# Designed miniproteins, single chains, continued (4), part 77

Each design is a single chain, and the fold is of that chain. pLDDT is the mean over its residues in the fold that is shown.

## One batch from the design tools (miniprotein)

Design m14669
Fold by ESMFold2-Fast:
Structure m14669 (fold): chain A 91 residues (1-91)
Amino acid sequence: GAEDAIKGAEYALEAANLAEATGDLEASMAGGVAAVAAAVGIVLAKKGYAEAGGKAAIAAGKSAVEAGKIAGNEEAIELGEKGVEYGKKGL
């Protein structure tokens, strides 16, 4: 539902911000892209578009996992995976 889609997008945004904060340029670029996707997911889910918000959370979470891997940040990877999990529950 919409609440799960919001949580998924919020986890993806937190993961993206952690990857960006590492100061690695490639991780910061990937994290920035993931953060924009996550923000869109939050807005869509809050407007009641649970499926669209959930899909955005899944995409953002996957991107945040890749950013976390580039950054070598395990917390960003774990939060990105939670973004995907909750995004799927939002569908």
Scores: mean pLDDT 82

Design m14670
Fold by ESMFold2-Fast:
Structure m14670 (fold): chain A 68 residues (1-68)
Amino acid sequence: MVDEMVAGTEAMLARDPRISEAERRALVDLYRRALDTYADPSASDEEIAAAREALLAAAQAVEARRRA
């Protein structure tokens, strides 16, 4: 399931001409890490919070670029 969600996100980002291949890989990697952290029962509350904040920041950066 996680791999399918990551593949879907990667395909969506690949369609945006304003996102480079390196940026797409970085965003997909952040998303994968966030999903893996949420799926890991041994993850600490701090790790989950950090993953959530990183994902939110990345999403906001992409949205700002799309609006520019």
Scores: mean pLDDT 69

Design m14671
Fold by ESMFold2-Fast:
Structure m14671 (fold): chain A 77 residues (1-77)
Amino acid sequence: MKEVELELDLSGVPEEHVDAVAELAAGMVKKLGEAGYDKVKVTLRGATEEQAEKVAEAMEKAAKEAGVELEIEKVDT
């Protein structure tokens, strides 16, 4: 089983850029699925609860579409 672990630091990301970051994260999950990864683990750091929820929701949606198992861990600062 091919797994990858990724860390995303959202510290200092402006509110206006959160949607763009969520789209980039979702695109990353899709590309990893296309590359043959079965599981992606993502650690979110420095995010507010709202930022973490937006990014997680986008990634979960992308993982469902790509058939990738997604595990998200939220780490508070």
Scores: mean pLDDT 80

Design m14672
Fold by ESMFold2-Fast:
Structure m14672 (fold): chain A 86 residues (1-86)
Amino acid sequence: MEAQKLIEAGDFEKAQKVIEEELKRAIELAKELGKEDLIPLIERTAKILFELMKLDEETLAEIEKLLSKASSLEEQVDLAEEFLKK
């Protein structure tokens, strides 16, 4: 992913911009495919990604362990949102 390369380079501002553009594309695609019910999940996923970019390595590892217990993307998003509320 382009955002991952920017994060690796330490360019978090550009990574955020890439995630925002991907969010716009995903929303437009969902509308075109008649899957507008997915738009809230797409928006929630983008918000989680922005928050994850701000976390330290240890906190990211804890989230990864938590998300690995989820069986679906929706469950992963729910678990990540609850973790970030701490």
Scores: mean pLDDT 72

Design m14673
Fold by ESMFold2-Fast:
Structure m14673 (fold): chain A 89 residues (1-89)
Amino acid sequence: MMEELREEMERLREEALRALREYLSTTSLSPQVQAALLALFDREAREAMEDILRRMEEEPKEKVLEEARRTLERMRQSALAHADALSAA
């Protein structure tokens, strides 16, 4: 059960990272800045997913996955805003 949950959360994280990578490829940001933003997002997303798993260890799978989706979406929106600000600078 926990192993399946971790696998699903990793898939959600990978999907969010792919979406961010695709967005960044449409910006005028340098490859180095794009790589740095992707690395930062990946690190923070991994930390957030691990925290959710630790905090919600005994919660139903559905609640854990919903929290993960909400957290990743919020983080993705924040990353897009940050990338837009850097592109405008």
Scores: mean pLDDT 81

Design m14674
Fold by ESMFold2-Fast:
Structure m14674 (fold): chain A 76 residues (1-76)
Amino acid sequence: DLAAKAAAARARVDATLAALAPQLSDEELAALRRIADLRIEALTLRLRGEDASALGAEVERLAAAHRAAVELFSAA
């Protein structure tokens, strides 16, 4: 069930962002949520056999702009 897996992934992201909120700005939190949403969407497209290259490129662009926040999120 792709919808249930996507919902579980979003809930995990929200929990991690809530834990990191005291250490990050609102802009950094919004960027991390956007990156996570794009990654979940890209995974959903790939599981349906659809091209996710554009979403992957946008994730790399956002991650490069918010590297420190991404590293903190990845360590959590």
Scores: mean pLDDT 83

Design m14675
Fold by ESMFold2-Fast:
Structure m14675 (fold): chain A 86 residues (1-86)
Amino acid sequence: MATVTVTITMDNRSRQQTRDILQRVADQARTLPGVLSADYRVINDTLGQVTIRTRDLDSARRAGRETVRIALTQPGVRSARATVRP
């Protein structure tokens, strides 16, 4: 089992808009191969994290890369970065 944390930064957003973006990213991440769960947390109005649990490290690396791509397609996302832990 491996975990990916994707940290997502947004521009000029309300907490609700940030939550909506993180919810969409987490929902899409749950559909990726090898993903067991994906959850989000709002840190502040412009910052949040999506935490993804995967069956193995290779699935974690792929899910991290794909989730970063998904996040960057969302309107109002400034940056996204994945950190993988075994």
Scores: mean pLDDT 85

Design m14676
Fold by ESMFold2-Fast:
Structure m14676 (fold): chain A 80 residues (1-80)
Amino acid sequence: SPLLEEIRRTHEEIGRVIGELRQLAQGDPQKEAELQALVAQTEETLRQAQAAIAAGDYERALALLREMLERLKEKLKEWS
């Protein structure tokens, strides 16, 4: 399914961006606290996306992951 491939790619990109944010936050207590909050939000979004997939709503799952990825990319831009 093209939607499942998009979901997989978006999930992989979320992991990569979090990895980059983790490197940038290293040694900065304020950034580390902000990253912890973003990771918690990401985990909640992943749970919601998994529920949408279980319901057969792949469009909703992809939309949720894309919105979370956008928030992570904005934080990456702020910290770069």
Scores: mean pLDDT 91

Design m14677
Fold by ESMFold2-Fast:
Structure m14677 (fold): chain A 68 residues (1-68)
Amino acid sequence: MTLEQVKAALNEVAKLFNLPLPSDEQVEKLLELFKAGASDEELLNFLREELGFDEEAAERALAALKGL
């Protein structure tokens, strides 16, 4: 999984839900959590708190990331 793949997946979800696009720093932090084996709960919490994703957008983003 690359930074560009994670960024593309998050940007697609952000556009779908009319949310701001995440910064490169936010994408890098999420990639670090994913590589560290963070739980689904930790990943969803990051998506909601750091990216401002609502519950539906966060769940959609997690599904997209797991598909990478």
Scores: mean pLDDT 82

Design m14678
Fold by ESMFold2-Fast:
Structure m14678 (fold): chain A 95 residues (1-95)
Amino acid sequence: EEVEKEIEKFREEVKKIIETDGPVKAAQYLVDKINELAEELLKKHPDDEELARRVRSKVIEFNKALYRASANPATFEEDLEKMVEIAEELLKELL
């Protein structure tokens, strides 16, 4: 499936950033990515109330993981994985 290929490319990009620039830079990349995906989805479907609600909920979940990661180094890897998962869900909605 084409969706699976795009998700794999996204995962590989995040992995590359972690390996070359570290997990903090990966988190910054994910912040930019989630905002880009949310904006693109809302622009493509401006009258879709259910999609808008879903996008807002995913952005809230993402920000909760981001805040937890910044506050607790012990859960940073787990929170980073959650941020990646949420970005993947929005990417699947866009594709």
Scores: mean pLDDT 82

Design m14679
Fold by ESMFold2-Fast:
Structure m14679 (fold): chain A 63 residues (1-63)
Amino acid sequence: SSLIEEALAELERILEEHRDDPEKQHREGVRLYLRYAAQLSPEEQAELARRMSELVRAFLASQ
């Protein structure tokens, strides 16, 4: 898969592993974004940010 798909899979894992720790979810999510964003074009960075936000909203809606 693309780097974006890898990042989204890691984000889902982070959210599940730390479902009872919102501060850690946020901190690890930011670190994930910065790590992958460094390898992406500006357009791909925007796409990653959008899809990460959508994934987080979907996760929170499922609680």
Scores: mean pLDDT 86

Design m14680
Fold by ESMFold2-Fast:
Structure m14680 (fold): chain A 82 residues (1-82)
Amino acid sequence: EDEELAKLAEKAYSQLTEEQKKEFEELMKKVEEALKNGDFEKAKEYYIKAIEVIASSIEDEEEKKWLKEKMTKLIEEQFARS
């Protein structure tokens, strides 16, 4: 569930290079700026790009697909909850 997703995301993030971690942080900053400006479409786009960066470090195709699907669902639910 959410705990397993968080652990997989943490593991994937820990496997990123320093440059990939910076890219992820810059994308998350852009998500925050877009949300602050009420631009939910741009926020979703940047968040999906951040998910792709994290997923790129996962060797298992099933875990990679599961992470992408679950994180995309979470961002959609986050927008619905205001």
Scores: mean pLDDT 78

Design m14681
Fold by ESMFold2-Fast:
Structure m14681 (fold): chain A 116 residues (1-116)
Amino acid sequence: LAEKAGEIGERGARSATAEDARRAGEAGKEAAESKDPEAASAGGAGAGGASGAGRYEGNEEAAEEGGRGGEEATKAAEESGSVETMMSAGAGVVLGAAAGVAGGREAAARAARLAG
């Protein structure tokens, strides 16, 4: 699960499209529901990264969907009752978003890869 979520997260951040950002968020949410902190971190970083990269490039649709996906992954992690999963998902989203805003798609994809 973690490896697959990491691949989906990296793709979401790298492509910075609305669709791939949504998929990264969904992967993070599913991982959070399963209480898998590594996968939740990777999916969250992918969604956050897509959001950040979208902002960097002026792609409003990718930024919006990535932000939404990150929020959904974090909420699912909180609802899971696992503090570790909640912290991992949140840290992933923040790391991905910061990297994306600072360095665009490549920085966001690297952050998502490191989070998983």
Scores: mean pLDDT 79

Design m14682
Fold by ESMFold2-Fast:
Structure m14682 (fold): chain A 64 residues (1-64)
Amino acid sequence: MSPTEQVLQYLTERLRALGLSDDQIANVVAGLRDIMSRNPDWSLEEQLELVDRMLGSIRLSQQA
């Protein structure tokens, strides 16, 4: 599995833990995959930072 696929798997597991539906998870993962495909020069660290920001945003949405 590529580093990118490992990041996407990590995101998928975290989103499922937050209670998102499979359809919601698929949409978020597809969006991240598209962003990463447009930014092939991004490091693994930058990819993980994006994932952390997305997860933080989702948590805030659940609290609101």
Scores: mean pLDDT 78

Design m14683
Fold by ESMFold2-Fast:
Structure m14683 (fold): chain A 70 residues (1-70)
Amino acid sequence: GDELVDRAVRYILENKLSAEEAKAAFLSLFLHDPEQGRRAAERTIEAASKDPELRKRVEEGYQAALEELA
């Protein structure tokens, strides 16, 4: 549900995850539910807009997760 997405977004933002850590988090969500994985990635990227370095890591992790799923 939305609670899982909310927890994932908060976890990524509060812990300032590396690209590799963000990749693992998004990949786990996509494997559980592709819709929740996509929503979590989109919400995290938007929320990280004030932190360019974190946003870059989140975007890199998201792309890496998508490439692994392809």
Scores: mean pLDDT 81

Design m14684
Fold by ESMFold2-Fast:
Structure m14684 (fold): chain A 70 residues (1-70)
Amino acid sequence: SLDDLEDRISEMLEDLRNQGTPSDLLRELYQRSVGVLDDLAAGRLSVGQARDEINRLYQEAVQRLQELKQ
């Protein structure tokens, strides 16, 4: 559901914040996550596709965070 996706986005952002992710990256991820929700609302994505995109954003964010620690 949309509520489940919003909860997933909130959990993702809190987890990344707790890992020391910079505020600029968190802001970018929030904006990209809102874009996924907008695409879902416009019928361009299914709920399953939106969930997959949010999971992909999390994986990319973890990779970017690791690169910033180098």
Scores: mean pLDDT 83

Design m14685
Fold by ESMFold2-Fast:
Structure m14685 (fold): chain A 57 residues (1-57)
Amino acid sequence: MPELLSRARQLLEFSDNGSAPLQKLLQAYPLLFPELKVDNNTLLAAFQQVQQELVAQ
């Protein structure tokens, strides 16, 4: 999870600081980070967690 969360955070920050739709991030993730082979549920959970952290700031 740490590596996945780090990559998800980078995508959210570069994609309008957490305002980007999670669905678009899920589509972009496998193209940008193919080395991190994870399932869609794990990706969605990671993006939701990072997005909540960004909103809380």
Scores: mean pLDDT 63

Design m14686
Fold by ESMFold2-Fast:
Structure m14686 (fold): chain A 93 residues (1-93)
Amino acid sequence: SMKEKNKEILKKVIRDYISGKMSEEEVIEELVKAGYSRETGETLVKALKTSLAEPYVSKVAKGLNVSEKYIKDTYFEVSVEEGVKLLKEAVLK
């Protein structure tokens, strides 16, 4: 469904941004390619940079047609997953 596609895009760009695989501009471009406005991409970047400060999380939730809870849960999940990967990589070196 469209809502499921929106969720997958959100998870991907948050993961790639946190892991350093995507720059701020690349996150915006990925959302534009997915059919969202550039403003929605810019607002997501602001939300990520401010650790999901208001009003950015509310605005991006509306732009992506997902719940604010989904954005917060996804950000938390991805942040934990990336933190665990970095710790494992550091220990194995």
Scores: mean pLDDT 79

Design m14687
Fold by ESMFold2-Fast:
Structure m14687 (fold): chain A 96 residues (1-96)
Amino acid sequence: SVDEKVELFLKYLEELVEYFKEHFPELTEEVKKIVEEIKKLLEKMSDEQKEKFLEEYQKLLAEVASKAPADASLREQAELVLELLKEILELAKKLL
């Protein structure tokens, strides 16, 4: 079900916000704002737009993972995740 996949995706975003609160409090407000905006855009999407979003998101995730340094510091990983979130937000805006 597309709704189950979206719910799982949103749960991952919420867990990500909690991770940033604990480890990178200075980045937390920016992450929270991006996550909130992504959630609002997903709520406006049709099922077909949601399916397209999830497919394109998986491609973005694979591309970012393939470019990540093997020995990236936790801070460098956090910056890459923040950049990925920004790309996810732009993807959601484009599909709406």
Scores: mean pLDDT 84

Design m14688
Fold by ESMFold2-Fast:
Structure m14688 (fold): chain A 72 residues (1-72)
Amino acid sequence: MEYSPDERVARLIAQAFSHAAAGRREEAIDYLMEALGVSRAEAERMLRDPALLLRRAEERGYPAAVALVRGL
């Protein structure tokens, strides 16, 4: 099954927040870095501020990822 880049990014963001909810902060940061190709510092900011994550997903044209973040 072929996943679009948007679906892949949404799945990685879902994994990041699942890890964060379980107290696995380092894994959450790693998943956000992989999802968006951002630095560790940006991933840490996105984990603290979902509005920044939402903006990045919108800028890159990831509507499924945007919907996921808005649902958090």
Scores: mean pLDDT 80

Design m14689
Fold by ESMFold2-Fast:
Structure m14689 (fold): chain A 106 residues (1-106)
Amino acid sequence: MKEEAIKKIKEAIEEIQKALEDESLSGIEILEKTIELLEELIKLLKKAPEDEKLSKAALELEIEVGILLIALGVMKALNIDDVELARKLAQRAIELLQEILAELES
């Protein structure tokens, strides 16, 4: 489980980085893709509830998804596509994933 989690976190970081390099994506599309990738990781991590590090990582990712969903909801409600803010939020998600990865590899 831990080795699979490490692999999937690395894949999620790479996919979010690719989304940030894609100049054709809207801010809304960047947020939606980031949320989808984090939700897939949460589902995987929750398969091992007895693992304290994986359970903590799942909780931290659920909080991050909550923040991203609020940003996405506000952008859609106001009909504003803030690409710069979306990129900043996706970058924060990458930083959280890197912190989780470091904790799991220790």
Scores: mean pLDDT 88

Design m14690
Fold by ESMFold2-Fast:
Structure m14690 (fold): chain A 73 residues (1-73)
Amino acid sequence: SLAAELERVLRELVAVAAEHLARTFSPEEAARLTAEAEALAAGLAAKLAANPEALPAALERAREQLEAARALL
């Protein structure tokens, strides 16, 4: 499903963000910021589950963001 695919892409985005944060910040700050990113991703997934018409556009945007984030590593 598109919802499951979005959750997978958002999980990969958080993982890439966590790697960036770990290279830049202290372990404590990196952990806090990673938790904030996880909370934001979960909130976005929940909102889109309530509005499935927005899923295709959100998934495309999430994939674009993942590609951009990976390029910065």
Scores: mean pLDDT 82

Design m14691
Fold by ESMFold2-Fast:
Structure m14691 (fold): chain A 77 residues (1-77)
Amino acid sequence: SAEDEEKARDLGILVMIEAYRKMKETGAEEVELEFEEGDIRARAVVDKERARAVAEYKGVRVEVEYTIEELEAIMNA
């Protein structure tokens, strides 16, 4: 459903933000984070140029990709 797609997208963005924060805190060139709980799954990979995530909520799968500038704009909105 549209609600499940929105939840999957929001989950992907949240995991990307967490990966971005860890990358900034640690000085790593790339951070990968995974989250899984029941029917909810997400994986994000963030480097200095871009952020990518795949998230699934109750069988609905969403892929999101942003430049670091776009992700920072989302975080500052």
Scores: mean pLDDT 86

Design m14692
Fold by ESMFold2-Fast:
Structure m14692 (fold): chain A 85 residues (1-85)
Amino acid sequence: EEKSKEAAEKLYENASKSVAEIARLTGLSKSQIKLIAASYILSLKGESDEEKIKELAKKLTDEQVTKALVEAKKLLEKKAEEAAK
């Protein structure tokens, strides 16, 4: 599903915005944005279990989601800076 991949890229580009604004800009639902944030948080612990990601996503507050997305954006920007030098 290419639409989900494109939306995820736009989500990270707009990670500093509110969850509602990210949803508006990406076309993703609030639950999909929470799943992406939960996936990122668990990946930092070396965890990729889909069930754990879904459980964490349900528990995440909007503040935790935006914080996780901002951190994910910084990590992606750092990788891009390393490539560009």
Scores: mean pLDDT 72

Design m14693
Fold by ESMFold2-Fast:
Structure m14693 (fold): chain A 102 residues (1-102)
Amino acid sequence: MKVEKEIEVEVEPGKENEGEVELEVPDGGKVKIRVEVEGEGEGYVKVYLDGKLVNEVKVEKGKKNEEEGEVVLPGGKHKIVVKVRNLGEGKVKAKMKVVAEV
């Protein structure tokens, strides 16, 4: 069975925001994390899995950037945090999609 979770984070100029998802997987569960970022801002998006940095995407004005990663996790509950920092003058939208095969 597939478990899918999605979160969107919008960040105003000069601000930071974050989003969080929790998921529970069987031992050896395969998790795909996809992050898209777009808008007229600048900065970065960082993805943390259980407090560990696992991905980073650059925010570039007028561009859509995307990164996808895959991890194998021990069984139990896991926390994924997306942190977005907007250092630019326009708005930024970041979207994180997490897909677990369970």
Scores: mean pLDDT 83

Design m14694
Fold by ESMFold2-Fast:
Structure m14694 (fold): chain A 74 residues (1-74)
Amino acid sequence: MPPLSEEEAELLVRLAEHELSRADEWSVEQLQKFIEGLEKLIELLEEAGFEEHARRMREIRDQALEILKEKEEE
């Protein structure tokens, strides 16, 4: 597997932040798939040594989980 660049790591976090801003419009199923994608990206960033980007991605995942919890309780 080719190494992930810092520029790619930053782009992934920025794209995830942008997608999170629209997460309130998504179905439960779409939000679950987004969270699964975030978890895979967190692992990729951690394996690549991008600790700060992995931390930011975990914050995005945690916010997405809160939105999911609220949707499932409504």
Scores: mean pLDDT 82

Design m14695
Fold by ESMFold2-Fast:
Structure m14695 (fold): chain A 77 residues (1-77)
Amino acid sequence: HMEEEKARKEAEELIRKLEERSNQYAADPTRKDLAERYRQAARAVRTALERGSPKQAYDVAKQALETIEREEARAAA
């Protein structure tokens, strides 16, 4: 159970990061697609946490953040 609690806290931290990124990019008309991607990722992670899968939620959050960050870097280049 301790391992699940750790994963839950880490997933919650990643949800906050995803939501912050979504809000930042929502202000930029040229990056509305990125804002939506971050928002959808945050919702998916929250859904996984609600279903009692903290480890899966953490993994999904980490994968989503890394994937969208790569898209972000590609757009900046």
Scores: mean pLDDT 79

Design m14696
Fold by ESMFold2-Fast:
Structure m14696 (fold): chain A 92 residues (1-92)
Amino acid sequence: MRIEHDDPEVAEQGAALEEAVAAAGTVTPEQLLEAYRLYSLHLERQFQSALKQGRDIDVLKKTLERLLEQAKKVGAEEFAKKVEELLEKLEK
């Protein structure tokens, strides 16, 4: 049931957004920040839901690690900080 913690639609929308940003290489800082903030909100809700249901969160941890790497490559510091915070909670 870990797969259900990683909503396919949310993951696909976020992945497409990240890929578009990476491919463009010229996205404005404001557009990048806004896009990552929207994805971060959805991801945070998934994380909270998984914790409350007491299920395995390994899939979410893997997804967060992937997003952190992408955020660092693009320089999305605010999003990277949010992802790092979630990862720290998973390490607890």
Scores: mean pLDDT 61

Design m14697
Fold by ESMFold2-Fast:
Structure m14697 (fold): chain A 74 residues (1-74)
Amino acid sequence: SKEEVEQLIKALEYTLKLAGVPDENIEKIKKIFQELVDKGEYEKAEEAIRTALQGIADGLSPEEIIKKVEEVAK
């Protein structure tokens, strides 16, 4: 649901902050998720969130994470 996706976005934001990702990069990532939510593409939003979490786990740069999230959002 929309509410479930919004909760996942909040959890991801907290995780990104703990990982030391700059606020500017966090806002770019959040904008992508919000655009998907606004379009009703909840399945893509969840996939994009999982992609960001995997990128953090894999030690990717903020720029690499943003690129992968943008590819999912297409």
Scores: mean pLDDT 82

Design m14698
Fold by ESMFold2-Fast:
Structure m14698 (fold): chain A 86 residues (1-86)
Amino acid sequence: SDEELAKLLEELRELIIEALKEISDEITQGIIALLIGVAEYFFKKGDLKTAAELLIKAAEIVLENITNEELKERIRSLVEQIKELL
């Protein structure tokens, strides 16, 4: 449902923002921040599918740039749940 997808997208966004604290590369941080900003724009417009695709892209970049295994597993789990609703 759209309500369930919206909730998972908000949870994923919060985890990505948490993960940004572990990323020291300013260019990588900037790319992730841009993807979050564009995803938020589409989310507010009701385009949850486009918002999801952009947040999943941000999550993929985060997963390549962090070492915290617990946080990586939480992000992977949310990404898979979101993909099942698309």
Scores: mean pLDDT 89

Design m14699
Fold by ESMFold2-Fast:
Structure m14699 (fold): chain A 119 residues (1-119)
Amino acid sequence: MKELAEKFRKELEEKVREHAAEIRQRDPTLSDGEALARARVRVFEELAEKYKDINPELAEAMRRLAEAFRTGASPDELLRIYREVAEAAKKAGLPELAAYFQEMIDRLERGEDIELPEL
């Protein structure tokens, strides 16, 4: 389980970095942190689009997570949405995705921060 979460985490972090680089190229006045934050929202929106035909419940949970990051939701609200995403991923039969979000839930429950470029 932990190895599947680690592999998926690296793939998502790479996507966040790629989007952040593109965002900064289009707007060089943005800080690296601001570009990474915007890239994280975009990656969740892309995940919602990818999974919409596989599981609409998972896609909707991903859209809510993207909106939460865009609007600066509280840690408690983020934790609640991460739990919804993890549960939807399990129901969708996506063990790598479910393992990744469970790792994020476990970290947030320990009071650890999810640091960019993490999702």
Scores: mean pLDDT 79

Design m14700
Fold by ESMFold2-Fast:
Parts: structure tokens; C-alpha cells; sequence
Structure m14700 (fold): chain A 99 residues (1-99)
């Protein structure tokens, strides 16, 4: 379940990275989101407390909100994918809060 949710997040983020690179818009925020996802994988591998995972997901949500705001007018396709990714990150966060 968590591994499937993480795979969907990774696949959406790769699509977002491609759109950001092709447009030159949102590239810094995408890199910051990728960094937080990388830290989440490290935290998961080290079996860190659930509170650490939740903080990383919360940071990803903040960065996604900034990405959506930056891109909604200049790259609507990227903004739409970022909103989809935000929903998936929120679903994962809710799942982890239920544990």
C-alpha cells in the first residue's frame, strides 16, 4: 500500500520534472520537492519515526502549493500534474496518520 502510493508519487513527479525542464518554469521548486522525496526514502529505509515522515510530506505539500501558484498561468499542464501529485501526497499523509 505505502510502496504503491510512493510509486505513484514518483511517477507523477517524473512527469512534472519533464514539463518543468521543457518549459524552464518551476525547475527549482521541482528539485526541492525531489529532495524532500529523497529524504522520505532515506527516513523510510532507516525506519525513522512516523512523525519524521509526516514532516517531510508536509514540506512537500508546501512546495507543491508554491509550484502550483508559480505555474498555473505559465504552464497549466504542469500545474494540473502538481495538483494531482498534491492529492497523492495528502492521501499518503492521511494513511500514515491512521497508523
Amino acid sequence: SIDEMLKEIEELLKEIEKLAKESGIGTKLVLEIETELGLLHIARGLKLPNSVHLKLLEKMLELLDKLIEETKDKNPELAEKAEELKEKVEELKKYLESL
Scores: mean pLDDT 88

Design m14701
Fold by ESMFold2-Fast:
Structure m14701 (fold): chain A 98 residues (1-98)
Amino acid sequence: MERLAEAIRLEKEIVEGLKTGNPKTPLAEHVKRGMEALKAGKWDEAIKHFEEALKLMEERGIRTGLVDYLRKMLEALKAGDKETALKIWEEIKKSIEY
């Protein structure tokens, strides 16, 4: 239960950072920077930031759908599949904007 509560809290911090433009944690900052790099076509920078975000989530034991989406998006970026990466990002937004 505590792990689920921590995962929900961190996910809310990511969502708030994206909506306000002011990420307050390293995890939220990496997600935001990765998104900005993805939008700007800076694939290597996007990969770096999403890898750091995924690492931080895994180190904290977070096992939410957001982790699965980030992993799939990272795999698409590493494969050079921009369209798939952007579609996965849209699914991430949809899952956190309910």
Scores: mean pLDDT 71

Design m14702
Fold by ESMFold2-Fast:
Structure m14702 (fold): chain A 80 residues (1-80)
Amino acid sequence: MDEKAKELMEKILAEAEKLLETVKDAADYEAFNRELIQRLGKFAEELKKLGYSEKKIQEYLNQLLMEVSKIRNEHLKKQE
């Protein structure tokens, strides 16, 4: 059951990495952020369907947001 939540997180992280590879300018970053927000919303809905508590869903969302922030920061450093 925890494995399914991890698998969903890994998919979102892989998608975020692929999207960042195509980012060339500020408009691309804005599009990336919009897609990321949609993916986070779907992730929360899937966890709710699986019967996770609101507290657990919030914990997983916070972990996912932190991991995405790391990927974004690494991408920005490569462009410096």
Scores: mean pLDDT 76

